# Designs tried in a protein design run: designed miniproteins, single chains, continued (4). Part 75

Each design is a single chain, and the fold is of that chain. pLDDT is the mean over its residues in the fold that is shown.

## One batch from the design tools (miniprotein)

Design m14753
Fold by ESMFold2-Fast:
Formats: sequence, C-alpha cells, structure tokens
Structure m14753 (fold): chain A 81 residues (1-81)
Amino acid sequence: VSQALAEAAAKVLEKYGSVDNLTLADLPDAIEALAEALAPLGIAEAVRAAGEAALKVERGEDPEAARAAALAAHAAAQARL
C-alpha cells in the first residue's frame, strides 16, 4: 500500500516531466491528478483537502486552517496505508 502510494505520486510527477518543471501554477492540476491516482486507496478527498490547504497558505489566506486540513489528510492517508 505504501508502495502503491509512492508509485502513484511518481506517475503524476512524471507527467510533468520533472519536479524542477513543476511551477506554483501547476500545483492545482498536480494535486487533482494525484487525488485521482489515489482514489482507489480511498484517500482522494484527503489529498484534495491537503492540496487546497497548501494553496491557501501560498496565497496567505489562512495558515491555521491549512495546517489543520493537512494534518487531517496525513492521518487519513496513514489509516489507509
């Protein structure tokens, strides 16, 4: 299961050519692609929540809500893996 998560992440990153080619503008699409790849593991919603939280932090909107969402997503991912 941890292996499946790593493979899904690698596949999404490969779609963008490399990590160095990932810009901040590409993050929303990368997050959605990762959520779709991880949907069979039941953590797609957690991945979307964490991604949305990260984008809010980057925009300076609400770091506390973003941190809480990221923590919840991490816990959900661990429970599935």
Scores: mean pLDDT 62

Design m14754
Fold by ESMFold2-Fast:
Structure m14754 (fold): chain A 64 residues (1-64)
Amino acid sequence: ELKKKLEEKIEEFRKLSEPFNRMTEEQSEKVDKLLFEVAVKEDIEGAIELLEELIENIKKIKEK
């Protein structure tokens, strides 16, 4: 299910973001807003793609 895949991507993003102590709460708020927009616009696939981009950006930061 796309909804389950979205939830898995959100959890992965949150786990990757845990080292950023102050930023974790702000990132959590952005994820919550993204979930709200998905509920309104039914664009679950687009939301997953955005989360994948955010995850890749965090991975690049960790590589350095």
Scores: mean pLDDT 64

Design m14755
Fold by ESMFold2-Fast:
Structure m14755 (fold): chain A 103 residues (1-103)
Amino acid sequence: NPEQYREERIRALEEAIEILKKVIEEAKKGDEEARLLLKEIAEGMDVENPGAAAAGVIVVEERRKEGIRSNLPVPNDEELKEYIEKAEKAIKALEEELKRLKK
């Protein structure tokens, strides 16, 4: 069912955008787990492939919900700036794909 696949993609994009926005805000407030999550997302994210980017965001958050934590060092404020920039570019790419699918 093509309409069902479209709706599933729209839902995944909306979920990924919501996750990214929340994680960025929490990371800016100094939440160490949010900073680690943002690092994992940003390092694995291909902003030129919005479908894969959305799937990657969801998978990383689900792994965290299962109690799987990164052994990576918590990003400092300088590193955080780079990860936020990458995440904001990803949000823009996901929002553009979402607009395309809703047409």
Scores: mean pLDDT 79

Design m14756
Fold by ESMFold2-Fast:
Structure m14756 (fold): chain A 61 residues (1-61)
Amino acid sequence: EELLRRLAEFYGIPEETVRRAFEFFKENPNPSDEEIDRLAEELGVPREVLYRIWNHYRSLL
């Protein structure tokens, strides 16, 4: 919750976008590059931002 707000502010994206990304990585723990690219396009964020969010998500495990 607090982490989602911080990441949203840091990357300049909506908190709901960060939450959706975290939910995706929770359901897809080993996503392909193609899946990440599709999610980035769907959420309207750069692919690099999604990879950074994924790295943050993995640090919680």
Scores: mean pLDDT 81

Design m14757
Fold by ESMFold2-Fast:
Structure m14757 (fold): chain A 55 residues (1-55)
Amino acid sequence: GAAEAARRGRGGREAGRALRNPEGEKLGDQMYRAGKAGDVETAERYVREASRLVG
């Protein structure tokens, strides 16, 4: 639903798992590291870039 779609934007880790490709894996690793560092904004930026790759 819409509420779940909103939470998807904050689930950068899950987006990284969806991108299990050579280039997507590098992006997922960067996103994961940014999230671990507490940089939610940076992690979300990578999630948007990942969305562009699949879109």
Scores: mean pLDDT 61

Design m14758
Fold by ESMFold2-Fast:
Structure m14758 (fold): chain A 76 residues (1-76)
Amino acid sequence: MKEKLEEIYELVKNGTKKEEIVKLLKELKVPEKVIKMFEEAKSSAELLYIIVSLLEGVDPSEEFERNKKYKELAKQ
C-alpha cells in the first residue's frame, strides 16, 4: 500500500485529474470517509495533505482539521 500511496502523491503533485486519483484510492480500499474528504478538497495542498496523512498512517479527518486550525492560529 505505501508504495502505491507514494505514486498517488506524485500524481497529485503533478496535477493529475482529481477523478482519476479518486479511482486509485477506491482500488486501494481507502476508507470512504477519506475518499469523500479528497473529493471535497478544493486545493492541491489539501489533496497532498490527505495523501501524506494516509502515508503516515493517521486519520486525515482528525489530523487535517487539527492541522488546519493550527495553521490559522499560527497566522496570528
Scores: mean pLDDT 70

Design m14759
Fold by ESMFold2-Fast:
Structure m14759 (fold): chain A 55 residues (1-55)
Amino acid sequence: SVDEQIAALHDELAARLRAVRDEARARGWSPEQLRAELNRLAREYQARLDAVKAA
């Protein structure tokens, strides 16, 4: 169902955000680099959520 797809995307985004923060810490990323990557993920998942809702 659409609701199940939305829930799965939310879970995936949450896991990916944690992984990105963990990697940023491990690799010593700058705050600007971390912010850019988080913004990229937010845009990507918003587009995916919008596509699921439109279908």
Scores: mean pLDDT 87

Design m14760
Fold by ESMFold2-Fast:
Structure m14760 (fold): chain A 84 residues (1-84)
Amino acid sequence: STNDIVSLMQQMMDTASPVLSDDEQSQIRRWIDEMRTSSPGQQMQIGSRVRSFMIRRLQQQGQDVTPVRQIGQQMMRVGTQMMN
């Protein structure tokens, strides 16, 4: 469901929050809010964009990307189930 996707996005933001500025966190929150009214395909596009952004920020700070990748895999599974 959209609520499951939004919950996973929030978990991903919380995981990456130590490397994200307040402005970056605000931008991600706006994208999460956009997901609430988006189609399943648009939700997956937004999720992919946010995931790529967070992975890049974690890599720039020498942090482990595994938790964000794992949450991303959960989002892909939920998104696939929503489209079927």
Scores: mean pLDDT 79

Design m14761
Fold by ESMFold2-Fast:
Structure m14761 (fold): chain A 80 residues (1-80)
Amino acid sequence: MAREAAERVRRALEFAAASLRRQGRDAAADAVEALAPAVARALEAAAPGEGVEYEGYGGVRSVVTHEAALHAGPATAPPA
């Protein structure tokens, strides 16, 4: 299920980047786009560590909490 979480994160970051570009914040949008593959890799790396009940009720709860955080998550801009 990490692939679905990673795909959701990727879509959310793409949406955020597009929104930032519309606001003329190209540097922030580029930073968000650069973070998309890194965040996906981090989620994939985390999934095996939480493999106690990855196909159970616990997995659903983990996805829900991460999804809620991503929907409300602020745009992070690494220092240039």
Scores: mean pLDDT 57

Design m14762
Fold by ESMFold2-Fast:
Structure m14762 (fold): chain A 78 residues (1-78)
Amino acid sequence: MLKELAETLKKDVEEILKKIEELVKQGKKEEALELAEAALESLERLLPLAEKLGSEEGVKILKDAMKKLKEKIEEIKK
């Protein structure tokens, strides 16, 4: 169950990152920022829960995703 949840979360994050990139390419910079910031907030809320559940894979996926979202937000804000 925890492994399946981590795999689902990884796929969801990859889809969100692709959608953010497509929005930027379409010139929808504000929508891309709103989506990226909302996704980051959601992941920040999930991180302490993943840590409490002892999901090392889940914690790693969340931290990696948060890093990518923060980098993308900075890139878009330029």
Scores: mean pLDDT 79

Design m14763
Fold by ESMFold2-Fast:
Structure m14763 (fold): chain A 64 residues (1-64)
Amino acid sequence: PSEEQLERDINEAFGLIYEHMAREAEKRGDRESAAVWYRKAADYYEQAGNTEKAEELRKKADEL
C-alpha cells in the first residue's frame, strides 16, 4: 500500500475509535464528553479525506 493510503486508513481508524467513544458517552447522558469526542472523530475523518462524515459528526456535536 502507498504511504498516502496508510495515512488515510490510520486517520479513519482514529475517527472510528473516537466516534465509538462519543456514542458511548452519549448513551450515558454525558453530552459534554460526547461532543468533545464527536469533534475529535470529525477532525480525524477530515484528515482521512472523509469530509462528509466529518461534517455529519460536527453537526451531531453541535446538537448536543
Scores: mean pLDDT 87

Design m14764
Fold by ESMFold2-Fast:
Structure m14764 (fold): chain A 78 residues (1-78)
Amino acid sequence: SIEEEAEKLIKEAEELVKKLEEKLPQMSPEEQQLAQLLISTVKRLVEALKKEKNEELKERLNEELKKSIKYMKEFLES
């Protein structure tokens, strides 16, 4: 279901945000700036998704969060 997917995406996103925040001190200044923008974006998407009641909008937010999760994973592998 859309709701179950949202819950899983939120948990994964929050875990990845913690990993990115832990890795920030080891990054270059440019990487830190990009990572901080990504973290901020993901936190806003998570809050929006937690508050959303419309299923169509929730599905769109799920897709946006999936893309952000992919970017976070790529960033952590760099």
Scores: mean pLDDT 86

Design m14765
Fold by ESMFold2-Fast:
Structure m14765 (fold): chain A 68 residues (1-68)
Amino acid sequence: MSVEQIKEKLKNLINSAVQSFGFDLSNAGQQNKLIQFILSTTEGQEAIAVLGEEKTRKFIQKQLMALA
């Protein structure tokens, strides 16, 4: 899978999780819970395997900032 396909999958998962679970993105505790949830998914684990944990975490944080 390409880096671009992995980023697209993560973006779609993050958007769906925010909409479905109603996370308050202004709350640091809820942001951290969402980040940990995404990292625990198959998509998150695939991203860690390809990009590394640090880059995957930063991508998730950037997407959350864009949605806030």
Scores: mean pLDDT 78

Design m14766
Fold by ESMFold2-Fast:
Structure m14766 (fold): chain A 55 residues (1-55)
Amino acid sequence: MLTPEQQELRERMREAGVPEEVIEKTIAALQELEETDPELAELLLAYERQWLEER
């Protein structure tokens, strides 16, 4: 169900100590955005990944 990019984001959020409840809500929101606004979904996913990369 999750794209590889969403799977990787979920793993990184878990590594960063984000609560699982928040992780699931974030992934669900990204999936919703992919349907309604794919451009925004990509932007938010990239933004989240960059923030988590800061470790």
Scores: mean pLDDT 73

Design m14767
Fold by ESMFold2-Fast:
Structure m14767 (fold): chain A 61 residues (1-61)
Amino acid sequence: GLGVKARVVKDYTATKADELSLKKGEIVEVLESLPGGRVLVRNLATGEVGIVPGEYLEPLG
């Protein structure tokens, strides 16, 4: 598939308009690595795209 998959390791609540809220256990596709340890992701269950801190993600594969 396109991009690297990662699992959300803990709940994240978006604090900025460009961020995405995620729940522990959700699988995301990593679209782009951004400065400051931030990651642009797509939630594979919802299709939503947004930025999250990389520390909330565990790479798969």
Scores: mean pLDDT 84

Design m14768
Fold by ESMFold2-Fast:
Structure m14768 (fold): chain A 103 residues (1-103)
Amino acid sequence: SVLSDEEFIERLMERLGLSREAAEKLLALFKQADKDKDGVLDYEEFRELLRFLRPDWSDEEIDALFREVDKDGDGKLDQDELIDALASLLQDPSVRAALESLA
């Protein structure tokens, strides 16, 4: 199901340990990437988000992560699957620094 803006912010703060300001910036990036405004990201929208967070990653690395977190295989990531992907990425201190720098 689609989370409200506040629910998404709260989950980002709780699960990823982000500041409220960083969580709000990440929500804004999610909304910008979600061009069809259905509350899910397709592969191209996810790639746009990851190009901002990990400009050093190859298309192969982005594809591998997308396939890993797209649990239902529908070619779309809901907000919970996106948070799971971000949790994996935030194990790298450089990614965490990039997200906190949005604040």
Scores: mean pLDDT 74

Design m14769
Fold by ESMFold2-Fast:
Structure m14769 (fold): chain A 67 residues (1-67)
Amino acid sequence: SPEEHIAKAREFLEKARSYAEQGKLDEAKKYLDMAERHATLAAIEGHVDEARELAKEINEIRKKYGI
């Protein structure tokens, strides 16, 4: 369901943030990529506004850590 995709995207985003804070940038990038995938799936199923907000947060982490 789109709700499950949003929940998974948020979970992976928080894991990515944690790894990035630890300097584990390869793991952070992996989890950001998974978060982005689930956000995209939620958007396709109609949860566009929540997916857009998740994409914004993902891009902020990518920019902050250079990943």
Scores: mean pLDDT 87

Design m14770
Fold by ESMFold2-Fast:
Structure m14770 (fold): chain A 101 residues (1-101)
Amino acid sequence: SAREAARLAEEGGEELRRGRTADPEALDRVLLGSSGAGNEIDRGKATREEAELALRGGRLAALGGTEAARSAKTIEEVNRGIAAALAGIGAEFMARQALEK
């Protein structure tokens, strides 16, 4: 569900942001959560409350992914952090557009 996806993005993003680390489990939660929330919104399956949760989750995922990329030690970790940040930005954008309607 969009709510569960948004929660994964938020939790993963917070972990990455606080730890300033490219933790694989947190990165996976951000990627799955952000993509899931964005997809549910895009398909018109999210409620207004779920879109608000996706907005918060996507924002935190974007920040966390950015920190993961910045603290990464390998090119693979940098790329995963960037992917997580972009997924978070996408989820935030989709949620913002849905809430405007």
Scores: mean pLDDT 79

Design m14771
Fold by ESMFold2-Fast:
Structure m14771 (fold): chain A 63 residues (1-63)
Amino acid sequence: AEELYKQGKYEEAVKVLEEKLPSLSGEERLRALGLLADAYKALGKSTEAWQYLQEAAELQREL
């Protein structure tokens, strides 16, 4: 997922991250949510980016 993002393959990065997201928790999930937000922002999808940023902020309060 991170390697796809670094290569500019944002759509593929999003797909891989979203597939993994339900199985992730704690810091691993927080990292994935951050990458999803960045990838959606790069794709120009600000609404989806803000949704993942909100989820990341909520999770961080529990950590």
Scores: mean pLDDT 78

Design m14772
Fold by ESMFold2-Fast:
Structure m14772 (fold): chain A 85 residues (1-85)
Amino acid sequence: SSESQKLLDDAQQVYDKTVSFLDSEKKESGPEDHPELDTMKSLVQGLYQQIQQAYDAGDLDKLKQLTKRLKEVSEEIKRYLEEKR
């Protein structure tokens, strides 16, 4: 449906921006291991994979729930890292 497509498109935009932000933060932090940033990236990647699976399954309710969760997690990550500056 057009609603499912819009949710997937929104999720992809949020995912791409969040991953780019985390990759930028990791690059600025130097070449050492950054387990906190790696954990955040893994969480975001896992949520996006679940979103793709819900879309493929045609599960609109799950797609809505997971897209909302991805947005919430992405905003929390951004706030947390910006507050550390």
Scores: mean pLDDT 85

Design m14773
Fold by ESMFold2-Fast:
Structure m14773 (fold): chain A 84 residues (1-84)
Amino acid sequence: MKKIGIIVDTLDRPEENLKLGEELKKKYPNAVLYSALTPLQARGNLEKLLQSGELDEIIAIGGGAVRDAVREFAEENGLPYREL
């Protein structure tokens, strides 16, 4: 089963972004969901998942610097990435 990391931006539109994350978590119950206020929080959570072997794909929810950091992390590590 594919191991998905979901990063939810909670700096801008936290209620909307968290609702989207909850809906994704229902579709992919084995996915790990992290909320992030900063690029550092987003990267730290993804690095932890990657090191534990628990990361095959990344989904970013929301925008701004958090989303950009998630995209850059995916590109740096050759991981499939999508935005919602």
Scores: mean pLDDT 82

Design m14774
Fold by ESMFold2-Fast:
Structure m14774 (fold): chain A 61 residues (1-61)
Amino acid sequence: SLLPDEVIAALQRAAEAFQAGRYDEAVKILEETAKKLREEGDLDTARQVEFAAKVIRDLAA
């Protein structure tokens, strides 16, 4: 896999929260994941995850 297992697990948890209508929780998981990716130097994946969080925020508003 091109993504670390931790990132895949976080994306799965965010998807589960989103499907349950817990949009704030889904956004929080994605933002925390993006922060860790930035700390690890994976800026491109961090930007993609940040964009997903923004889309969920905009749709849930």
Scores: mean pLDDT 84

Design m14775
Fold by ESMFold2-Fast:
Structure m14775 (fold): chain A 84 residues (1-84)
Amino acid sequence: MSKEHLELEIELSLATMEVSILKLAIERGKLSPEEALKEIERQIKRLEELKKRAEELGDEETKKIAEELIKELEELKKKIEEEQ
């Protein structure tokens, strides 16, 4: 594994954990809708950057995981916006 692939795997693992924590915080009412939306947008941006790096390295598995997480966050964003 190259250093770039290792860095991608670490970043993906961290992003996956942070997304899970964010979802839990939202479900438990720990964040205001405004705070939740800002954190979702931050994570989407991070995952889009990871997706681009995965595409450059030919890492289809990491790309697919990033795409799935982005879709989940976009759906969550819409749900929060509709509940306001």
Scores: mean pLDDT 83

Design m14776
Fold by ESMFold2-Fast:
Structure m14776 (fold): chain A 64 residues (1-64)
Amino acid sequence: GAAAEAAARERLAAALRAAALQYGLSEDQANTIADMILAGASGEEVAARLRELGIPELAGGLFP
């Protein structure tokens, strides 16, 4: 349901934000990724943004 999907998006946003920071992205870049997920961006859109930021390995983690 919508509430479960929202909770899953919040968890994914937090996890990817933390991972982006570990890969050396700035807080602004990590927050941009989190904001995209919270806004309902598709996994493909998030993966494209991660590739643009130079961390395609995180995109691979979303889609094995």
Scores: mean pLDDT 76

Design m14777
Fold by ESMFold2-Fast:
Structure m14777 (fold): chain A 61 residues (1-61)
Amino acid sequence: MEELEKKLKEVAKKLAEKYNVDEEAVLAKLRKIADELLKKEKLSPKEVVEKSEKIYLEEIK
């Protein structure tokens, strides 16, 4: 979980800067998506982060 949280924070910062949105809001959304993915699928932290980012980008369409 520690490694996952660190990676999610880095992605949240990157996305917040790129899309001019609040970093805390992005992180909260990414954490919610990651939590749902972990409940449904057996994924590595790396895969969870990548899929969470992809889902987040679809949500902001």
Scores: mean pLDDT 78

Design m14778
Fold by ESMFold2-Fast:
Structure m14778 (fold): chain A 81 residues (1-81)
Amino acid sequence: SPQLEAFEKGYNDYKEKGKEALTPEELEFVDKYIEGVDVQEELDRLKAIFERLKAGEVLGLTDEQLYFLGKLIAYLEEKLS
């Protein structure tokens, strides 16, 4: 699945490079995003998206959006560790 590949690439790029995998705009976004959300609840929502992608579901998201969500899930896992 191209959508699964985009998501997994984002996740793996963050795991390899850490915050250097994020653009400056993405880094500012994720830092602000954390200030107002339940990190565990958002991580659970993103994990549900990942399970849907692994099941072969086609989501109404672009490859660029899925690539970012893969990075975001890895970032949130790091914040909870």
Scores: mean pLDDT 83

Design m14779
Fold by ESMFold2-Fast:
Structure m14779 (fold): chain A 73 residues (1-73)
Amino acid sequence: SAAEERRRQGEVVERTLRELRRRGVLDGKLVHAIMSRFSAEEFLNATAAELQTIPGIDRARARAILRARREHL
């Protein structure tokens, strides 16, 4: 169902952002900025260029986010 898909997407996003915080790639401010800019679905489909539209996310951080996202998909 659409509700189950949204829940699954949210869980993937939460695991991805939690790991990036644990590794020191993202702090709480950057996690908040990502969650404020993107829905779970938008985050899971975001390109490196779209992630870099967030102040404080450079190319290296965007690449780390995409790698972590792939590991949790």
Scores: mean pLDDT 88

Design m14780
Fold by ESMFold2-Fast:
Structure m14780 (fold): chain A 77 residues (1-77)
Amino acid sequence: HMEEKIKEAEKRIDEILDELRKQLTALGVPQDVVDAVVEALRRLYKIALEEFGPDEAVEITERAAKTVLAHARAQAA
């Protein structure tokens, strides 16, 4: 059921973005930047959902979130 998959994907995205927010904040990233990054990734998820469906949208957004976190960690090191 596509609607059930979308609800599961949205829950997964909320978990991914909440974890990213916590990790970026712990690295000392300013709150306005954290908010902007999370909003940009949520927008990416919506675009990817429309173009590729829920499974691919989660994968794309999770990879993007991991890339952002890797860059933030590199800047903190």
Scores: mean pLDDT 86

Design m14781
Fold by ESMFold2-Fast:
Structure m14781 (fold): chain A 86 residues (1-86)
Amino acid sequence: EKAKSLYEKGLELYQRGEFDKAIEYFEEAIKVDPNLAEAYYKLGVIYFSKGEYEKALQYFERAIELDPNNEKAKKLLEYVKYKLGK
């Protein structure tokens, strides 16, 4: 599927540390499939690592809404809320 192919290309870039290019592919993946929880989670992780906590918050909230079993996203969301003073 097109969204999964875009997500997999994003993962390859993420693994190589090419985070800005990985973001582009993950954003295209969620445009094709707005319910692709894994792509929202990865975007949250990248923005979290960049210190962009408000963006990370939005992506983690959406990832958890789509996949309530993502325990890593839940833990990172609580930490992001802590960093934002929420």
Scores: mean pLDDT 87

Design m14782
Fold by ESMFold2-Fast:
Structure m14782 (fold): chain A 74 residues (1-74)
Amino acid sequence: VEADLRAARELVEEARRAAEAGDMRKAAVLATAAVLIAIGALIDAELNNASEEELAAAERTLEEALRALREIEA
C-alpha cells in the first residue's frame, strides 16, 4: 500500500509538471495512472483490514489524484 501510494503521488507530481510544460495529453495519462494506482491501494488496504490511518492516507492520495485529473481535463 505505502509503495503504491508513493508511486501515485510521484505520478501526480509528474502530471503537474507535464501540464505546466503544456503537454496536456501526457499530463492526463499520468494523472489517470495515479488514480488507478490509488484505487488499487485503497482496495488492498480495505481487503487487508488496514489501520484507519492507512485507509485515510489512501483516500487522501486518491482525492489528490482525482483533483489533478479534473484540473488537467478542464
Scores: mean pLDDT 79

Design m14784
Fold by ESMFold2-Fast:
Structure m14784 (fold): chain A 61 residues (1-61)
Amino acid sequence: MREELEREVRRGMADIYVALGKQFEKKGDLEEAKELYEKALEIDPENEEARENLKKVEEKL
């Protein structure tokens, strides 16, 4: 129960970082987008969207 709540909170926080990363990516700030996707993965290592977007940004750098 408590670990499930903590997991939900971490997923929500990771989703926020992914959304911010996408915003910076749209502006062409790839370095900032990379940092935000890395933060999302630190919070939720299973976040597939953050992992995939991080790879794409690293390939563009």
Scores: mean pLDDT 80

Design m14785
Fold by ESMFold2-Fast:
Structure m14785 (fold): chain A 64 residues (1-64)
Amino acid sequence: AQELTDEGRRLLAEGKPEEAAKQFRRALDLDPRHVEARGLLVLALRRAGKPEEAARLMKEIESL
């Protein structure tokens, strides 16, 4: 989980939000309670131009 989150942050810094979102999603698949990965995934989805996907994820996070 942490390694995937670190990779996602690097990709986000390189201007690759779609690739970053995939890494954060995998991190959450391994550890659904990873608070850092949740926030970063929402941010990455917004930067990738997927605000609807980010909104759906926020609703899923609320149910945890």
Scores: mean pLDDT 75

Design m14786
Fold by ESMFold2-Fast:
Structure m14786 (fold): chain A 78 residues (1-78)
Amino acid sequence: SKEEFRKKVLELLRGILERAGVPQEVIDEAIKRFEEESKDASPEEMILTAIRIAGEVPGVTPEQVVALALNAVGLYLD
């Protein structure tokens, strides 16, 4: 379902931010932004929103953003 897919993308975003060593307060704000911005989104828009949010968080590397993108696309194609 769209709702289940959104939750899986959210958990991928959370995982990437945790691995990047982002403070919990910043992770919580990023997750809140994702939930607000992805509420009426298509699966493709959910993926793009997660990628954009991760890329905007200080301390997240381009390589970590690419890993998020690849994992999210893998979930979509499954």
Scores: mean pLDDT 87

Design m14787
Fold by ESMFold2-Fast:
Structure m14787 (fold): chain A 62 residues (1-62)
Amino acid sequence: GEIEATVVKDYKKKTPNEMSLKKGDKVIIKKIITPETVDATNLKTGKSGKVPADILEIISIK
């Protein structure tokens, strides 16, 4: 199933493969790449990319 999470801290992308996030954004985690990095889609912007896992709070698992 897909994992939905809330962004708890603003993040600015450091590479083209990453995604910038704003506190309060909702994301769907598509793949866990490492314990520290996930591939996610931002539900507000429709953008996808790699983001740090430590800025995400899981709110539902489906």
Scores: mean pLDDT 80

Design m14788
Fold by ESMFold2-Fast:
Structure m14788 (fold): chain A 67 residues (1-67)
Amino acid sequence: ATLIPVSSLDIASITPLDSPLLVTTKDGSRFTAVAVIKTKDGRYYALLEDGKHAIDGSQIAGVGPVL
């Protein structure tokens, strides 16, 4: 999956998750997400645990709890 710098996003809102989620991308990669980013153009991204990178919602195949 392509990691997008958060600084490159035109952010409308960031909603923290109550607990981290495991994000699986369409290429089979796995990342820990801590928040949902909504951009001003209405797109959604998963904010990663590093606080610096995001995954485009269109690249996400599945979301589940971190076990």
Scores: mean pLDDT 84

Design m14789
Fold by ESMFold2-Fast:
Structure m14789 (fold): chain A 76 residues (1-76)
Amino acid sequence: SAERAEALLAEGERHFAAGDLDTALRLYEQAGVLLAIVLGPDHPALARALRALGDVHEAQGDLERAARLYARADEL
C-alpha cells in the first residue's frame, strides 16, 4: 500500500539522519519497489523514493549513481 511505502520512507529518513546509510538504503529500496508495484514505475510518487536513494549514494560518495537517480526522479 502507499501508506506502507510512506512509513518505509519515514523510517529510512530517520536512519539517514542518524548516519545509518545501509539501513536507509534498504528501507528506501523497499519503498521504491512497493510504490512501483502499487502505482506503476512512472508514477510521480516514486520520485521521492528515487531522490532519497540519490541522497544515500551521494552521502556514500557515489556521485554518478546519485546524479542518475536524481535525473530519473526529475522525469516523473
Scores: mean pLDDT 85

Design m14790
Fold by ESMFold2-Fast:
Structure m14790 (fold): chain A 58 residues (1-58)
Amino acid sequence: SKEDLYLRIAGKELGVTPEEIREALENPSDERYRRLAEKAGVSPETVKRWLENLRKAL
């Protein structure tokens, strides 16, 4: 599905699983953003922006 494709792309960009992206979209929190940011080597604000853009595309 379009959702599965987008989750896979986002997971690849952040270096995490599509399931972790889905969880962050369904249950957003500053802690989840921090964990994803640490894995991706970017700021939590960058992760939040990426996920908000992803939500708008779905």
Scores: mean pLDDT 78

